# Designs tried in a protein design run: designed miniproteins, single chains, continued (4). Part 62

Each design is a single chain, and the fold is of that chain. pLDDT is the mean over its residues in the fold that is shown.

## One batch from the design tools (miniprotein)

Design m14132
Fold by ESMFold2-Fast:
Structure m14132 (fold): chain A 86 residues (1-86)
Amino acid sequence: MKKLEELAKKVLVELGVPEELAERAAREIVRELEEIGKLTEENVLLAARTAAAFAESARSLGDPEEDGLRTGIGLVIGIAKSEVAS
């Protein structure tokens, strides 16, 4: 758990998310993936990269970065939660 949270935070910061927002987003990613039983390094990396991309888009539009982070995380959690057959 803590190791994956630190990985998510590192990826978010490397992709330009402010450290305080990255820390909160990393905690949310790990918590939500754990709650749905999909806490894997692959899913954490996908969620972190998607969240960072949406945060950058929000910033470019003058919208709050935290809204972008939340949207990106929600999309990845939604995908992980949807059962692709098996």
Scores: mean pLDDT 81

Design m14133
Fold by ESMFold2-Fast:
Structure m14133 (fold): chain A 63 residues (1-63)
Amino acid sequence: MLSNEAAQVLADAARRVAAGADPETVREEMIKRLKELGYPEEEAQRLADTAVRLGELIAADKA
C-alpha cells in the first residue's frame, strides 16, 4: 500500500510530465525520493515508470 507521501510524489511526477517537464529528469527525481521514503529500488523504478507514462498519456490527451 502506498503511503500518502509516496502517492503525492507519484501524482506530482505525473503532473510535471503532463506539463512538459523532461520525463527522464522527473523519473530520476522520483526514484530518489521514493528510495529516501524507504521503497526498494525495483519498486521505486516501477512506480516512477508508471508516473511518467501517466503524465505522457495526459499530455497526449491535451494535444
Scores: mean pLDDT 81

Design m14134
Fold by ESMFold2-Fast:
Structure m14134 (fold): chain A 86 residues (1-86)
Amino acid sequence: MSLLEQAEEVLERLEALIKELEKALNDPSTSDEEIRKLIEETVKVGAQLLRLIEQLAEQYPELVARGRAALGRANVLILKALERLK
C-alpha cells in the first residue's frame, strides 16, 4: 500500500469521525462515554493523517490542503466536546 493510498484512507476515516462527532454533539441524549470514545478515535486518526500528509506535501498539495481542513474541523469539534464533558 502506497503512502498516498494510506493518506486517502485515513482522511476518509477522519472525515467520517468528524460527521459522527458532529451528530453526537447535536444529540443531547449522547452519553459522555460515547463522546469520550469519539474524541479518542478522532485524535488518534488525526495524528495518523498528520504524519502521512507531511510526507506527501511536495507532490500532493491539494490532498495536504484537504487534510489540514479536516484536522482543523476535528480540533474545533474536540474542543466543543471537551467543553460538554467539563
Scores: mean pLDDT 86

Design m14135
Fold by ESMFold2-Fast:
Structure m14135 (fold): chain A 87 residues (1-87)
Amino acid sequence: MEKKFENVVLTDSLGTVLTADIEIKEDSVTIKGTRELNGKKVELDTTIPVLKEQVEEILKAVEESLKTGDSKPLEDALKRAYILASE
């Protein structure tokens, strides 16, 4: 099942602001947008491979990040999923 979150704005503990569209598919997560820290803005267009069993956990992490405005739950879930899919 595909799920897309548009115009997401999240901030991490370092003050990095992520402004992006996040698309979750059965085997991948795509993030398209920008990351900004201390006035430096970088464009982001990345697709992260994930295992199908990780999709529900990633969806939950996106929801928690949206509730708090904190990118950490999402970033931690994506890093874990990427490591599992890569090994």
Scores: mean pLDDT 79

Design m14136
Fold by ESMFold2-Fast:
Parts: sequence; C-alpha cells; structure tokens
Structure m14136 (fold): chain A 68 residues (1-68)
Amino acid sequence: SMEETHEAIIKTIEDGIEDTKNTTPNPEIAERYAEKIKELLKEKKPVDEIYEAAAEEFEKLTEEAVAK
C-alpha cells in the first residue's frame, strides 16, 4: 500500500544517510537530504512524486557541493 511504501522509503533513506555519514567525506549532504525528504513526506504526495523529488533534491545538493 501507499502507507507501507512511504515507511519503506523513509527507512531506506535513513539507512542511506547513516551509511553516507560513515563512508563519504560529505555527511552534510546526507543530513540536508534527510531534512528535505521529511519536508516532501509532509506534503502527502503520491509515492512516485516523492521519490522523484527526493532524487532530484539529492542531485541538486551534490551538484551545489561540487560547484563550490
């Protein structure tokens, strides 16, 4: 169901953030990504839209970090 998928996405993101903090030199990107995901989930949009927006935000944050 949509609710189960939301919970699974949150868990996957939380696990990914924890992994990123331990393995990458840019844990701040992971922290900001998590904050943005939380914001997107509050909008109660369809899972596909949340997933796409989340991926887009992560790419944006990574690009900003590389550009500076």
Scores: mean pLDDT 64

Design m14137
Fold by ESMFold2-Fast:
Structure m14137 (fold): chain A 63 residues (1-63)
Amino acid sequence: MEIPSLDGPDTPPTNQQLIDMFNQVRNTSDDLGKTYLNNGDTDGYRIYHDLSNTGTDMANTLS
C-alpha cells in the first residue's frame, strides 16, 4: 500500500480522515518494519518503526 498523496482530487481531508490516514501509515510502516527485521535488516526496521511511531503521534494529536 502506498502512502496517500497530500494533493487530492477533491476537497481537503477532515481531521477524522487525517487520523485514518495516519493510522494507515502507522500500520503499513509497522508491517514493513517487521518484514525488514525478518530479513535481518535492522536499519530498515528502525526507519519504519520510527515512521510508525510518528503516525501514532500525529493521529493522537488530531483525535
Scores: mean pLDDT 75

Design m14138
Fold by ESMFold2-Fast:
Structure m14138 (fold): chain A 91 residues (1-91)
Amino acid sequence: NPEAIEQILQQWRKEADQIQEEIERIQKELDPEEQQRALLELAIKHLQKQIDYYEQLAEQFRDSDPEMAETYRFLAEYYKERLEKLLKKLK
């Protein structure tokens, strides 16, 4: 359904704008030392949202377009690896 896909894309754009507003807030309101932590936490949150988004798309297209579903699974795994590497640096 093209309209449902367009709504998902519109929602994703709004979330991207919200992330940008959070970055600007962090840069304006927090001390430089706190900015690094807050930006890192925002990056983790963003990566988690991307993982969830692509996993949902992979499930959605599993039966209708298996090749596209495989592409979305690959993207979800890519973001998972990036998240794990980022979290390892925090430990």
Scores: mean pLDDT 77

Design m14139
Fold by ESMFold2-Fast:
Structure m14139 (fold): chain A 62 residues (1-62)
Amino acid sequence: GRTREGALAAAESGGGAAAATAAYEVFKDGQGTREQALKAIEAAARGDAKEAARYAREVALS
């Protein structure tokens, strides 16, 4: 769906906060897993935009 498309776009852009938000939205819509969503949020919180984007992409693809 659109939430999944948004998560992929955020991951591609490399924006940590945007990627974490997208991962949470995919998880909230039941389209991804809690584990990957939490890892994206954790990475964004520690300032690791690259890892946050990576996990957001995994949430979108799950």
Scores: mean pLDDT 67

Design m14140
Fold by ESMFold2-Fast:
Structure m14140 (fold): chain A 73 residues (1-73)
Amino acid sequence: MDKALAKIDEAIARLREIAAQYPELSGVTARAIALLETIREKLLAGKISENTAMEAVDATLAAMDDAAARLAA
C-alpha cells in the first residue's frame, strides 16, 4: 500500500506543477487531481487493488502529458 499511496501523492503534486506551467489545463488538472484523490480513498478502504490504482495513475498522467504536448505544438 505505501508505494501506491506515495505514487498517487507524487502524481497529484506533478499535476499541480502542470497546472502552474499550463494555466489552460487548470480545469482538466483539477478534475484529474479529484479523480486521483478518489482512487486514494478507495485504495485505503480496500475497494480497489494497488495494480488498479497504479494503472489509473499512469493513464491520468499519460492523458495530461498528451494535453500538454498539444499546447506546446
Scores: mean pLDDT 80

Design m14141
Fold by ESMFold2-Fast:
Structure m14141 (fold): chain A 61 residues (1-61)
Amino acid sequence: GPSEEEVKRALALYIEHAEAQGLGSSEFKEVSREEGIALAQEIARATPEMPESVKAHIESL
């Protein structure tokens, strides 16, 4: 699976992308699990800087 450093990098990229989409921290928390996974997969595909191990893990969800 992804390393702790790769997970931290991925989380930073997800937060940055979510903020760019107008999703506040409270709005992000109200997203369903399925919607959250779909958003994470979309962010991973759209983010060239995403670690490949994290990308592979998220695509398998």
Scores: mean pLDDT 67

Design m14142
Fold by ESMFold2-Fast:
Structure m14142 (fold): chain A 91 residues (1-91)
Amino acid sequence: SLEERLRRAQELLDEADKVGKEASKYNKELIDKANELRTKAEQLEAEGVDPKLAEEYRKQAENTYKEGDKKVAEYIRKIVELRREAERLLA
C-alpha cells in the first residue's frame, strides 16, 4: 500500500538522519584530536625543544585528518544509499 511505502521510506530517512548525526559527532571528535596534536607540535616548535617529538605530533595530526576524511566519506555513502532507497519506495 502507499501508506506502507511512506512509512518504510520515513524509517530509511530517519536512519539516514541518525547516521548523519553520528558522522558529525565523529568528525568533530577527530578534528578536535588532530587540532590538539597540531597545537602540541606548534608549542614544541615555538619553545625550540624536541624537534623529533614535534614532527611525530604533526604526522599523527595529519594521519588523524586522513582517517577522519575516509570515515566521513563512508558515512556519506551510507546516507546517500539510504536516501536513494527511500526515493525508490516513493517513485
Scores: mean pLDDT 87

Design m14143
Fold by ESMFold2-Fast:
Structure m14143 (fold): chain A 103 residues (1-103)
Amino acid sequence: DVVKALEEAIKELEELLKEAEKLGDKLTVTVLRSVIEATKEALALVKEGKYEEALFKLDIALGMARIALGVAKIIGDEKSKEILEKAIEILDRAIAKVREALK
């Protein structure tokens, strides 16, 4: 379940990355690439049974997405805001699944 949840999260984040690339939003593209890499690292850690380290990687990714969302809100970029809000929802679901596996 956790492996599948992280694989689906990566797929959904890669779809959001394609959307951000079409908009030409360099900041959101850069942040989403970093978020995807951190989520892929978390997936590798989960496959090794390292759930606590995986959570740390996902929390970093969530922090990056939240900072970028704050910037998008300040500058009034509604499309980047929507993409980043979706990325945060995806990460929150993935984090919840990893936390359930720790119990």
Scores: mean pLDDT 88

Design m14144
Fold by ESMFold2-Fast:
Structure m14144 (fold): chain A 73 residues (1-73)
Amino acid sequence: ITPKQKEAMGKLVGIAAEAAGQQGPEMGALLQQALDNIISGENVEKGFELIEKADPELAEKAIKYAKEFVELK
């Protein structure tokens, strides 16, 4: 894992942590699962739907960071 990949992962975790702080750990865990699905490529559409339902701006940022993480391989 490169430092750049670690930074991108940290951004994604930060999004989930922010949601957990506002709505509790349960919501944070749900968003973390959605981000994991996007990164792994499993159920990507459902992952985006969950994030967009919470905040469309967060969905856009999550997509950017997920692509950055994958492209830095």
Scores: mean pLDDT 64

Design m14145
Fold by ESMFold2-Fast:
Structure m14145 (fold): chain A 88 residues (1-88)
Amino acid sequence: SKELEEILKKHNLESLFEKLSKTKDEGEILDLLYRHEKELPLDKPRALKIDLSKPAAIPKETAEKLLALAEYFKSEKLKKIAEKTLEL
């Protein structure tokens, strides 16, 4: 979704989204998510699930992870976007 792209771009995670969008192998997608999850200093690291077949919707699991990122980076704007996404 466009909101996810804007969030990832703001926090320099746009390259991760671009790589995920270009990858056709599910195993490679999971490896990319796992690698970036290890690089992200989050209190409760979990695997992200991004459904590329539904570009208008951000999975709730991804929205929760984005909320954790917003809390980590102290970004009020990202927090509001993540909360709005959870209402979808």
Scores: mean pLDDT 50

Design m14146
Fold by ESMFold2-Fast:
Structure m14146 (fold): chain A 83 residues (1-83)
Amino acid sequence: SMERIKKAEELYKEGKEKFKEGKYEESKELFEESYKLVPNTPIGVESLFNTSESYYKLGKDEESKKYYEEAVKLMKELNFKFK
């Protein structure tokens, strides 16, 4: 589990770097991969929000909205478990 978390953090960091460079297609793929490794975690939630933002920058509003709604739902579920 620790190695999986570290890999997800590395993918998230690389995704953020690609996003800053304006490489939104590459950034969303990295964020999606990060989420798949550690779903239902804070890194997973952040990755979904950043996937949504990457789709928005690509002009894909429908996909952006879908990922945003998924991230909000997951965030609320996680906040309910950790008081």
Scores: mean pLDDT 85

Design m14147
Fold by ESMFold2-Fast:
Structure m14147 (fold): chain A 74 residues (1-74)
Amino acid sequence: SLAERYRRNAEAVVEKLADYYGLSEEQKEEILRWFREEFDRVLAEATDDAQLRAGLKAVLIRVNKRIQEIADAE
């Protein structure tokens, strides 16, 4: 499905970003769990593909910020 494709592609981006910032496996698993929860919320609220894409973009911006905050705390 479209949602499954978006989730898979976005999870790959999140994993690469976590690896780039040097997150531990535990920290990476935590951020992936949080991403999945946020994406599921977006999926439940979105009524069309445009809303799904906009919501996913917003989640990825928040994920990037959280990854940087985790990295900066180390």
Scores: mean pLDDT 84

Design m14148
Fold by ESMFold2-Fast:
Structure m14148 (fold): chain A 89 residues (1-89)
Amino acid sequence: MIEVEVGGDAEEARRRSLEGVKRGLEEGKKLKVTIRSKKGEDATLAGQTAVSLAKIAGLDVEITIETPEEDKKAAEEKIKKTKELLEKH
């Protein structure tokens, strides 16, 4: 299992998620991505990026979000919907 921690802004999170997916592809392993952000929007974009890249790569991915509680539920819901849309596509 490849573990990736992403934080900061959406661009940093995107870059780190890409690195995790690349390693997952090279090693054929499941991705576990922990997203830490003070902004729910940044956490949402990072999570959506991670699940989208994992889907394109054919990798299983598990997302954990660590944001302020008021933003966490909304971010988790949006990421879940993105994952479901990718699975139905």
Scores: mean pLDDT 71

Design m14149
Fold by ESMFold2-Fast:
Structure m14149 (fold): chain A 59 residues (1-59)
Amino acid sequence: SSDELEEDVLSKKVLPRTEIVPTVKDDVYVGKEHLLKLDQSPITKTPLNENLPKKIIIK
């Protein structure tokens, strides 16, 4: 870690304290992205749902 300005370093440490709120949304967002990557993989069948393309994607 580079110590350039103590005030600048403090500002970065304050970020995680203020950015706590979006943490919950970030978690759900990552989960959805992970699901997409699994579906993109042309595996015989995803270990999640066998009716994924019919019930989730297609109406």
Scores: mean pLDDT 47

Design m14150
Fold by ESMFold2-Fast:
Structure m14150 (fold): chain A 93 residues (1-93)
Amino acid sequence: AAEDRVQRYEAVIAMLEEALKAIENGDYEKAAEIFRLASELMRRDGDPEARRIAELVEKAAEYAKSGQFDEAISLVREAIEEARRMQQRYRAA
């Protein structure tokens, strides 16, 4: 349902914002776990836009693992913006 999708996008936004805070605090293991859970949540949705968000999060995880935190943060912010657009789209439906 549209309400279920709004809740899933809201949940992934909250998760990704927590991951950004984890990176800022140097808690890279926590950030990695959040990236894994967020990408799994988005891949289960089946929505093409959810798959794109999962791909952005997976790339962010790769950059974070290699110590490229500026690139990781940039991709996470892009994923949050995509998720906010999807949340608004389903809320308006």
Scores: mean pLDDT 85

Design m14151
Fold by ESMFold2-Fast:
Structure m14151 (fold): chain A 94 residues (1-94)
Amino acid sequence: MTLELATSDSSLVSSTRTVTVTVKDNTGKQGYIIVETADGSPRQLVAGVKNGDTVSFTVSGAVGETLTVTVTGISINDSGEVETKTATITVTTR
């Protein structure tokens, strides 16, 4: 499984940013995406994610804050084997 991360335009004056996750090379029938920020905000979870799916999450911070967003993809194959991939992206609010 491969996770491709993108963020909304960091030049925008906004306390929120959108993180977009594209799931590729997922051999499982379905998976889960978990999004966590280093500031201790509650985790966001999306279930039923398949190969080629794109999921968007909103993260919020104080003006000028730099947040590390950790994205974990989990997939279960037909044999019950679990594949886990983690990717990180940095977002800056303004």
Scores: mean pLDDT 73

Design m14152
Fold by ESMFold2-Fast:
Parts: structure tokens; C-alpha cells; sequence
Structure m14152 (fold): chain A 101 residues (1-101)
């Protein structure tokens, strides 16, 4: 249902934001992959996941990619910047899988 999809998205955003704050890239990737697999109704191979993430990054604006770069390099981010990065990653992933559906 649309309500269930909204709930799953909200739960993901909270957990993803926590993983990003903790600098846990492995947990962040796991949460995003599991969310997408749930929406697609199937598992993704490591190759399919890597290709999807490459498309997501390529679809990001220069400002959004700079925020991701700063996070990856361990540079300081505000709580608001971390929450924004989580939202961007989820939004871009949803846009890319909608093109596949």
C-alpha cells in the first residue's frame, strides 16, 4: 500500500541517518540495498547493486556529490547536512528504480 511504502521510507530515513552519523558506510549501503530489494520484490546481485549506485551518483547534482564526497572523506557534516544526504540518497535510488519498473 501507499501508506506501507511511506512507513518503510520513514523507517529507512531514520536508520540511514543514524548509520551516516556513525560513519558506517557498510550499514548505510546494506539499508539502502534492502529497501530497494523490498520495493522491487527481489534480491539484487552485487554487480546489479554496484551499477545502480553508480547511476544514482551520476544522477546527483554537483552540490549533492560534494556532500557525499565530504562524508566519504570523514569531513565534518552538520546534523542537517547528514539528514539531507540521507534524503538525497533515498530519493535518487527511488528515481532510478522507477525507470526500471
Amino acid sequence: SEEERRRLREELLERLTAALRARDGAEAARLLKEYIETLLGRKLSSQEWAELMARVIDSMSEEERELLRRWMLGEPLSDEEVEYLASVLVDKLEEEIERLS
Scores: mean pLDDT 87

Design m14153
Fold by ESMFold2-Fast:
Structure m14153 (fold): chain A 80 residues (1-80)
Amino acid sequence: SIEELKEKAKEAIAARDRGTLLEVLRELVKLGHVEEAREFLRQAMPNAPEAALEAALEALKRGLSNDEINRAGVRAYLEA
């Protein structure tokens, strides 16, 4: 359920478990809950530039690997 995915995202953020967080957010985005995934990304990275969050979110929408999502976010951060 969506509520179970949201709970898993909160637990992953609290545990600083990036791998689990990205897997859960990828599933949320696949189910059309893009704005909720954006909110969880912001909670996990409160000081990240918007460009980095949007790059990570676009990579999540494409179903890319965790490494590819991290690389996309870092690239956008450096190009900001």
Scores: mean pLDDT 80

Design m14154
Fold by ESMFold2-Fast:
Structure m14154 (fold): chain A 86 residues (1-86)
Amino acid sequence: LTPEQIAKAEAVVAAYEPEARAAQSLPAEERQKVHMRLLIEGLLEVGLLSEAEAAELMALLDDPEAAIALLRAIQARRQEALEAAA
């Protein structure tokens, strides 16, 4: 990640900190959904996810295992693309 992407991610996390704190009052399943949504929004904001990838992940918020599996698949595709470009 570039220093600019890191700084932008830190700014996004700071902006969402109050919402993450509010999520602590929710049941564990709902807290996981909020945290996953904030992660997806943060990754989209810094350009690490496309709008299509973010939409797919958002559709899986009710299935955290499937959402994590898709996120790992996206990360693997990006790693393969970087290796193919090298």
Scores: mean pLDDT 70

Design m14155
Fold by ESMFold2-Fast:
Structure m14155 (fold): chain A 80 residues (1-80)
Amino acid sequence: SKADELKKAAAELTAKAKARLKALGFSDEQIARALELIELAVEGILEWLAAHPETPVERVLADVRGAVDAVFDLTVAEAA
């Protein structure tokens, strides 16, 4: 299903974001906060997809990528 593809993409992108934040020296607390924000964004995208099941999978995957990137960028910016 599109929801399963979204969840898989979210898990893969989240794992990469976590690894990048660790490599940059972020604390476990800062990483946990970023992961919670990503999870919240993914939940919102899943709820939107449930209400709009005709949405192309490519768009949903792009929304997930954008959300993960935005949380990563916000986390880095807040630490600067």
Scores: mean pLDDT 86

Design m14156
Fold by ESMFold2-Fast:
Structure m14156 (fold): chain A 75 residues (1-75)
Amino acid sequence: MAKPLSKEEQFELAEKYAKELTEKYPGAKDAKTLLEKAKAAALKLLEESAGSSQEEKDAAIAIADQILEAAKEAA
C-alpha cells in the first residue's frame, strides 16, 4: 500500500514516536518502560509492512532501530 520508506521518512517516524512516548510518560525515568512502549510501536510498524516487498521490510527494521534508539535517549 505505502511506497517504500526513504531514510528521511524513517527518521521522521522515529522522532515522532519518541516524542509521543515522552509526552505520554513525562515523569517516567524507567528506561525499561519506555523501551517496552517503543518495542510495541516498532512491532506495529513491522506488522504494517508484512505484505510489502523486501525493501519495505528492511526499511521497517531500520525504523524500528531508530525508534528504540530515540526511546533510549528520551528515557
Scores: mean pLDDT 61

Design m14157
Fold by ESMFold2-Fast:
Structure m14157 (fold): chain A 74 residues (1-74)
Amino acid sequence: SKLTLEHFDAVLEALQTSPQTKKPMSLEELKELYKSDPEKLLETLQRDFGLSKEQAEEFLKLLELYLKLEEEEK
C-alpha cells in the first residue's frame, strides 16, 4: 500500500522526536542525511517504522517536496 500524507507527517515527527529511534534528528539533519546517505534513512524507515521499501521510497520523495517548501518560506 502507498504511504499517506498523514503517515508521512507522523513518521517525520517521530524522526524529529525519536520515539522509535535513540537519536532525534532536526529537519536540517534529515536534509543532510537525505542528500548524503539516503540508504541509511531508507533502512531506518523500514526497520524502526515498519514501512515497506515502496513506502520508504515514497517517504523520501515527500521529504524532498517538504524540504523545498521549507526553503521557500525563508
Scores: mean pLDDT 72

Design m14158
Fold by ESMFold2-Fast:
Structure m14158 (fold): chain A 97 residues (1-97)
Amino acid sequence: MEELLKKMEEDHKKSRELFIENRTARLKAQGLPEEEAKRIAELEYERMVLFTVQGLLEAARAFMDAHPEAVTPEQRAQIDADLAETRKRIEEIEKKL
């Protein structure tokens, strides 16, 4: 169990590093300075992760709406709060791009 979680975390870290490296190289090929290309690649990766989180939270919300007896009002409020925070973080990243 713990080994699987560690592998998933390592795979996520490797995916992040690979995305940033590849995207930085593409942006540099388009004429961007390396430091700015890396900054944009890092922001784009964070935005991509937040879109994934948003999708998962929206799926959880839909599940809660379909199974109201399986969730508490507090759990529903937490998902709504996390969704609002995720949307705000996406907006802040888009302002920096």
Scores: mean pLDDT 83

Design m14159
Fold by ESMFold2-Fast:
Structure m14159 (fold): chain A 87 residues (1-87)
Amino acid sequence: MPSPVEQMLAELEERKAELERELAAETDPDLRRHLQNVIAAIDTMMAELKAAVAAGASPEALARQVGLARAMLRHMEQEYRALRAAA
């Protein structure tokens, strides 16, 4: 069974791939900029999770980091949907 961190990394990679496909099809410059910003934020979250694992963070600390990453991802998805609906 993958760890919660491994699962979150897989979810972030999948979401990044989805957003990259959306970016390739998007022509609105404001939506393109937001997609690029979200993709960059996902890259940062993946790097932070990998760094925490490498630093030997406790399972409890890793679980908190996974929870934070999941909450941030949902927030960014809601922001993108709101902007897309308003465009």
Scores: mean pLDDT 81

Design m14160
Fold by ESMFold2-Fast:
Structure m14160 (fold): chain A 78 residues (1-78)
Amino acid sequence: MEIEEFEYDEKTKKFKIVLRVKVEKAGHYLLEIKLPEYPELIAKVPVYFPKAGEYKITITGEIDGKYLKITDVKVEEL
């Protein structure tokens, strides 16, 4: 798992993280996401991969105190 992009807006508390993931076997995965500047804030994101391959995952959300609120998860096969 590789972080390609990370954006955080301190005024709105909104974040966007883009990950590249290589999947060796199809199935249901629980991705543990740590924000680069906030390593204590962990998001656990369920994702389904229909087949082995390389994927781009875009996660958007908000930081609310000590919690990450995930608003959208987009999965694209590469």
Scores: mean pLDDT 78

Design m14161
Fold by ESMFold2-Fast:
Structure m14161 (fold): chain A 92 residues (1-92)
Amino acid sequence: VVELADRHAAELAAAEAELLARFPAVVEELRKLSVEEQRALAERHLARARELFAEAAEAPEEEALELLKRGMEERALALAARKAALLKEAEA
């Protein structure tokens, strides 16, 4: 076990906790958009998350940590947009 690895794990855990805390508010904000806009956002964020995770796999450790954090954020935004679309469709 290395202190750097423990620190990186703590930073990722903190980023995940922040995303989880913000998730309901992001979903509510996105519900103001049309279903088409929500679906388009979900696809764009998911594509970006996949790109960032692929880059992280090949990157040096310091760069990989930042790419992973960005990928997690993009994936969270994609999930929020999909949830907003599902909720809006269920209300129709």
Scores: mean pLDDT 79

Design m14162
Fold by ESMFold2-Fast:
Structure m14162 (fold): chain A 65 residues (1-65)
Amino acid sequence: MDDQRALAEAEARGQRSQQQVQQWRKKYDQLLQQGQDALDAYIQQHSDTPEGRVFQNLRDLDQMG
């Protein structure tokens, strides 16, 4: 069984990552629904931000597979 301390740490980490991933996933999906041009433009405009970098990686992985 997981210790309460280890569980709390894992949950706190998981919750933050899960919420961030869910938010980025929703935004990525919305842009993708608008078309690849919209997604590409957003990535270019936000390439200086962590969000733009994540979207670039997601697009690259999606196009590779």
Scores: mean pLDDT 70

Design m14163
Fold by ESMFold2-Fast:
Structure m14163 (fold): chain A 69 residues (1-69)
Amino acid sequence: MSNVEAAEETIRTVGELLKKRYGVDIDVENPSMETLLKARDAALKNKDFGTVTMLGSALNALIAAGKLG
């Protein structure tokens, strides 16, 4: 699995968790810097540091692959 594929899968998983736990809808099919930062802020507000860590890894992988801009 490529780093991008792994990052996209992580974003989908995180999006489902955020929607179910916090009622936050994010565009998991078209991840952007804005979408990822919104997800990170929601996780931080709820002290969900595991989700914050997963989002950080996904963000770094997508930036390295040139998928965010």
Scores: mean pLDDT 74

Design m14164
Fold by ESMFold2-Fast:
Structure m14164 (fold): chain A 68 residues (1-68)
Amino acid sequence: SVEEAKAILAKYKVNVSDDVINAIVEASEGNVKYLEAVAKLSVIDTEEEAKQIVAILQKNPEWIEKVV
């Protein structure tokens, strides 16, 4: 849920708008590993950036092991 995503992002001190959080949740299909990887990268200011990062991780699932 968006509330669970907010909790994960807050744990890693990522302060983004609800719209960006919704974009991350939608792009990751609720996958917690993608949410944590996105939070650790901390380079997201827009919905487009969030979607791009998740897409890269989905194409390179082995890479998520290195960032999580």
Scores: mean pLDDT 68

Design m14165
Fold by ESMFold2-Fast:
Structure m14165 (fold): chain A 87 residues (1-87)
Amino acid sequence: GLSDDLKLTGQQFHDFLTEETIKYYNLSEEEAQKVANEVLKKANVKDPSKKYKLSVIVMAFRLNYLAGVDVTSASEKAYKLLLYLKT
């Protein structure tokens, strides 16, 4: 839908993922940045200045966490927050 078509730069997604993992997973800055980098790599974000669809980033995040770690509530919360970031 239109909500899934929101486009943000790779840098904006990186900043958002870093902030969320610090706040909700209590990670260090360096560990949070590594998580954000891995999510963007799995979403095939090669140029951080270009815009990407929110739905692609969210899917990469959910598959990364839901497949390997039982953090369903946290990933679902992050997904909802990513949808609100566009406001």
Scores: mean pLDDT 65

Design m14166
Fold by ESMFold2-Fast:
Structure m14166 (fold): chain A 80 residues (1-80)
Amino acid sequence: SIVEAAAEGIREAALKLGLSEEQAEELARTFVELARETGSVGEAMRRVGEIAIEKYGLSEEQAEEILRAGERAGVRAALA
């Protein structure tokens, strides 16, 4: 699904930025849960960015990299 593809993009980008496998999996899972609960990928992305900064200590720039990776993966899945 598009949501699952976006979550995988988030996970991979988080790992690249130095988060542990456990932290990256948790962030990706949180995105899927938020997308389901809110019914909005945009709202889920916004909240995941906030969590990346608040809980994992990432900068705003690093959080943006994670969100861009998720968006890119989601768009690729939608066009496949």
Scores: mean pLDDT 85

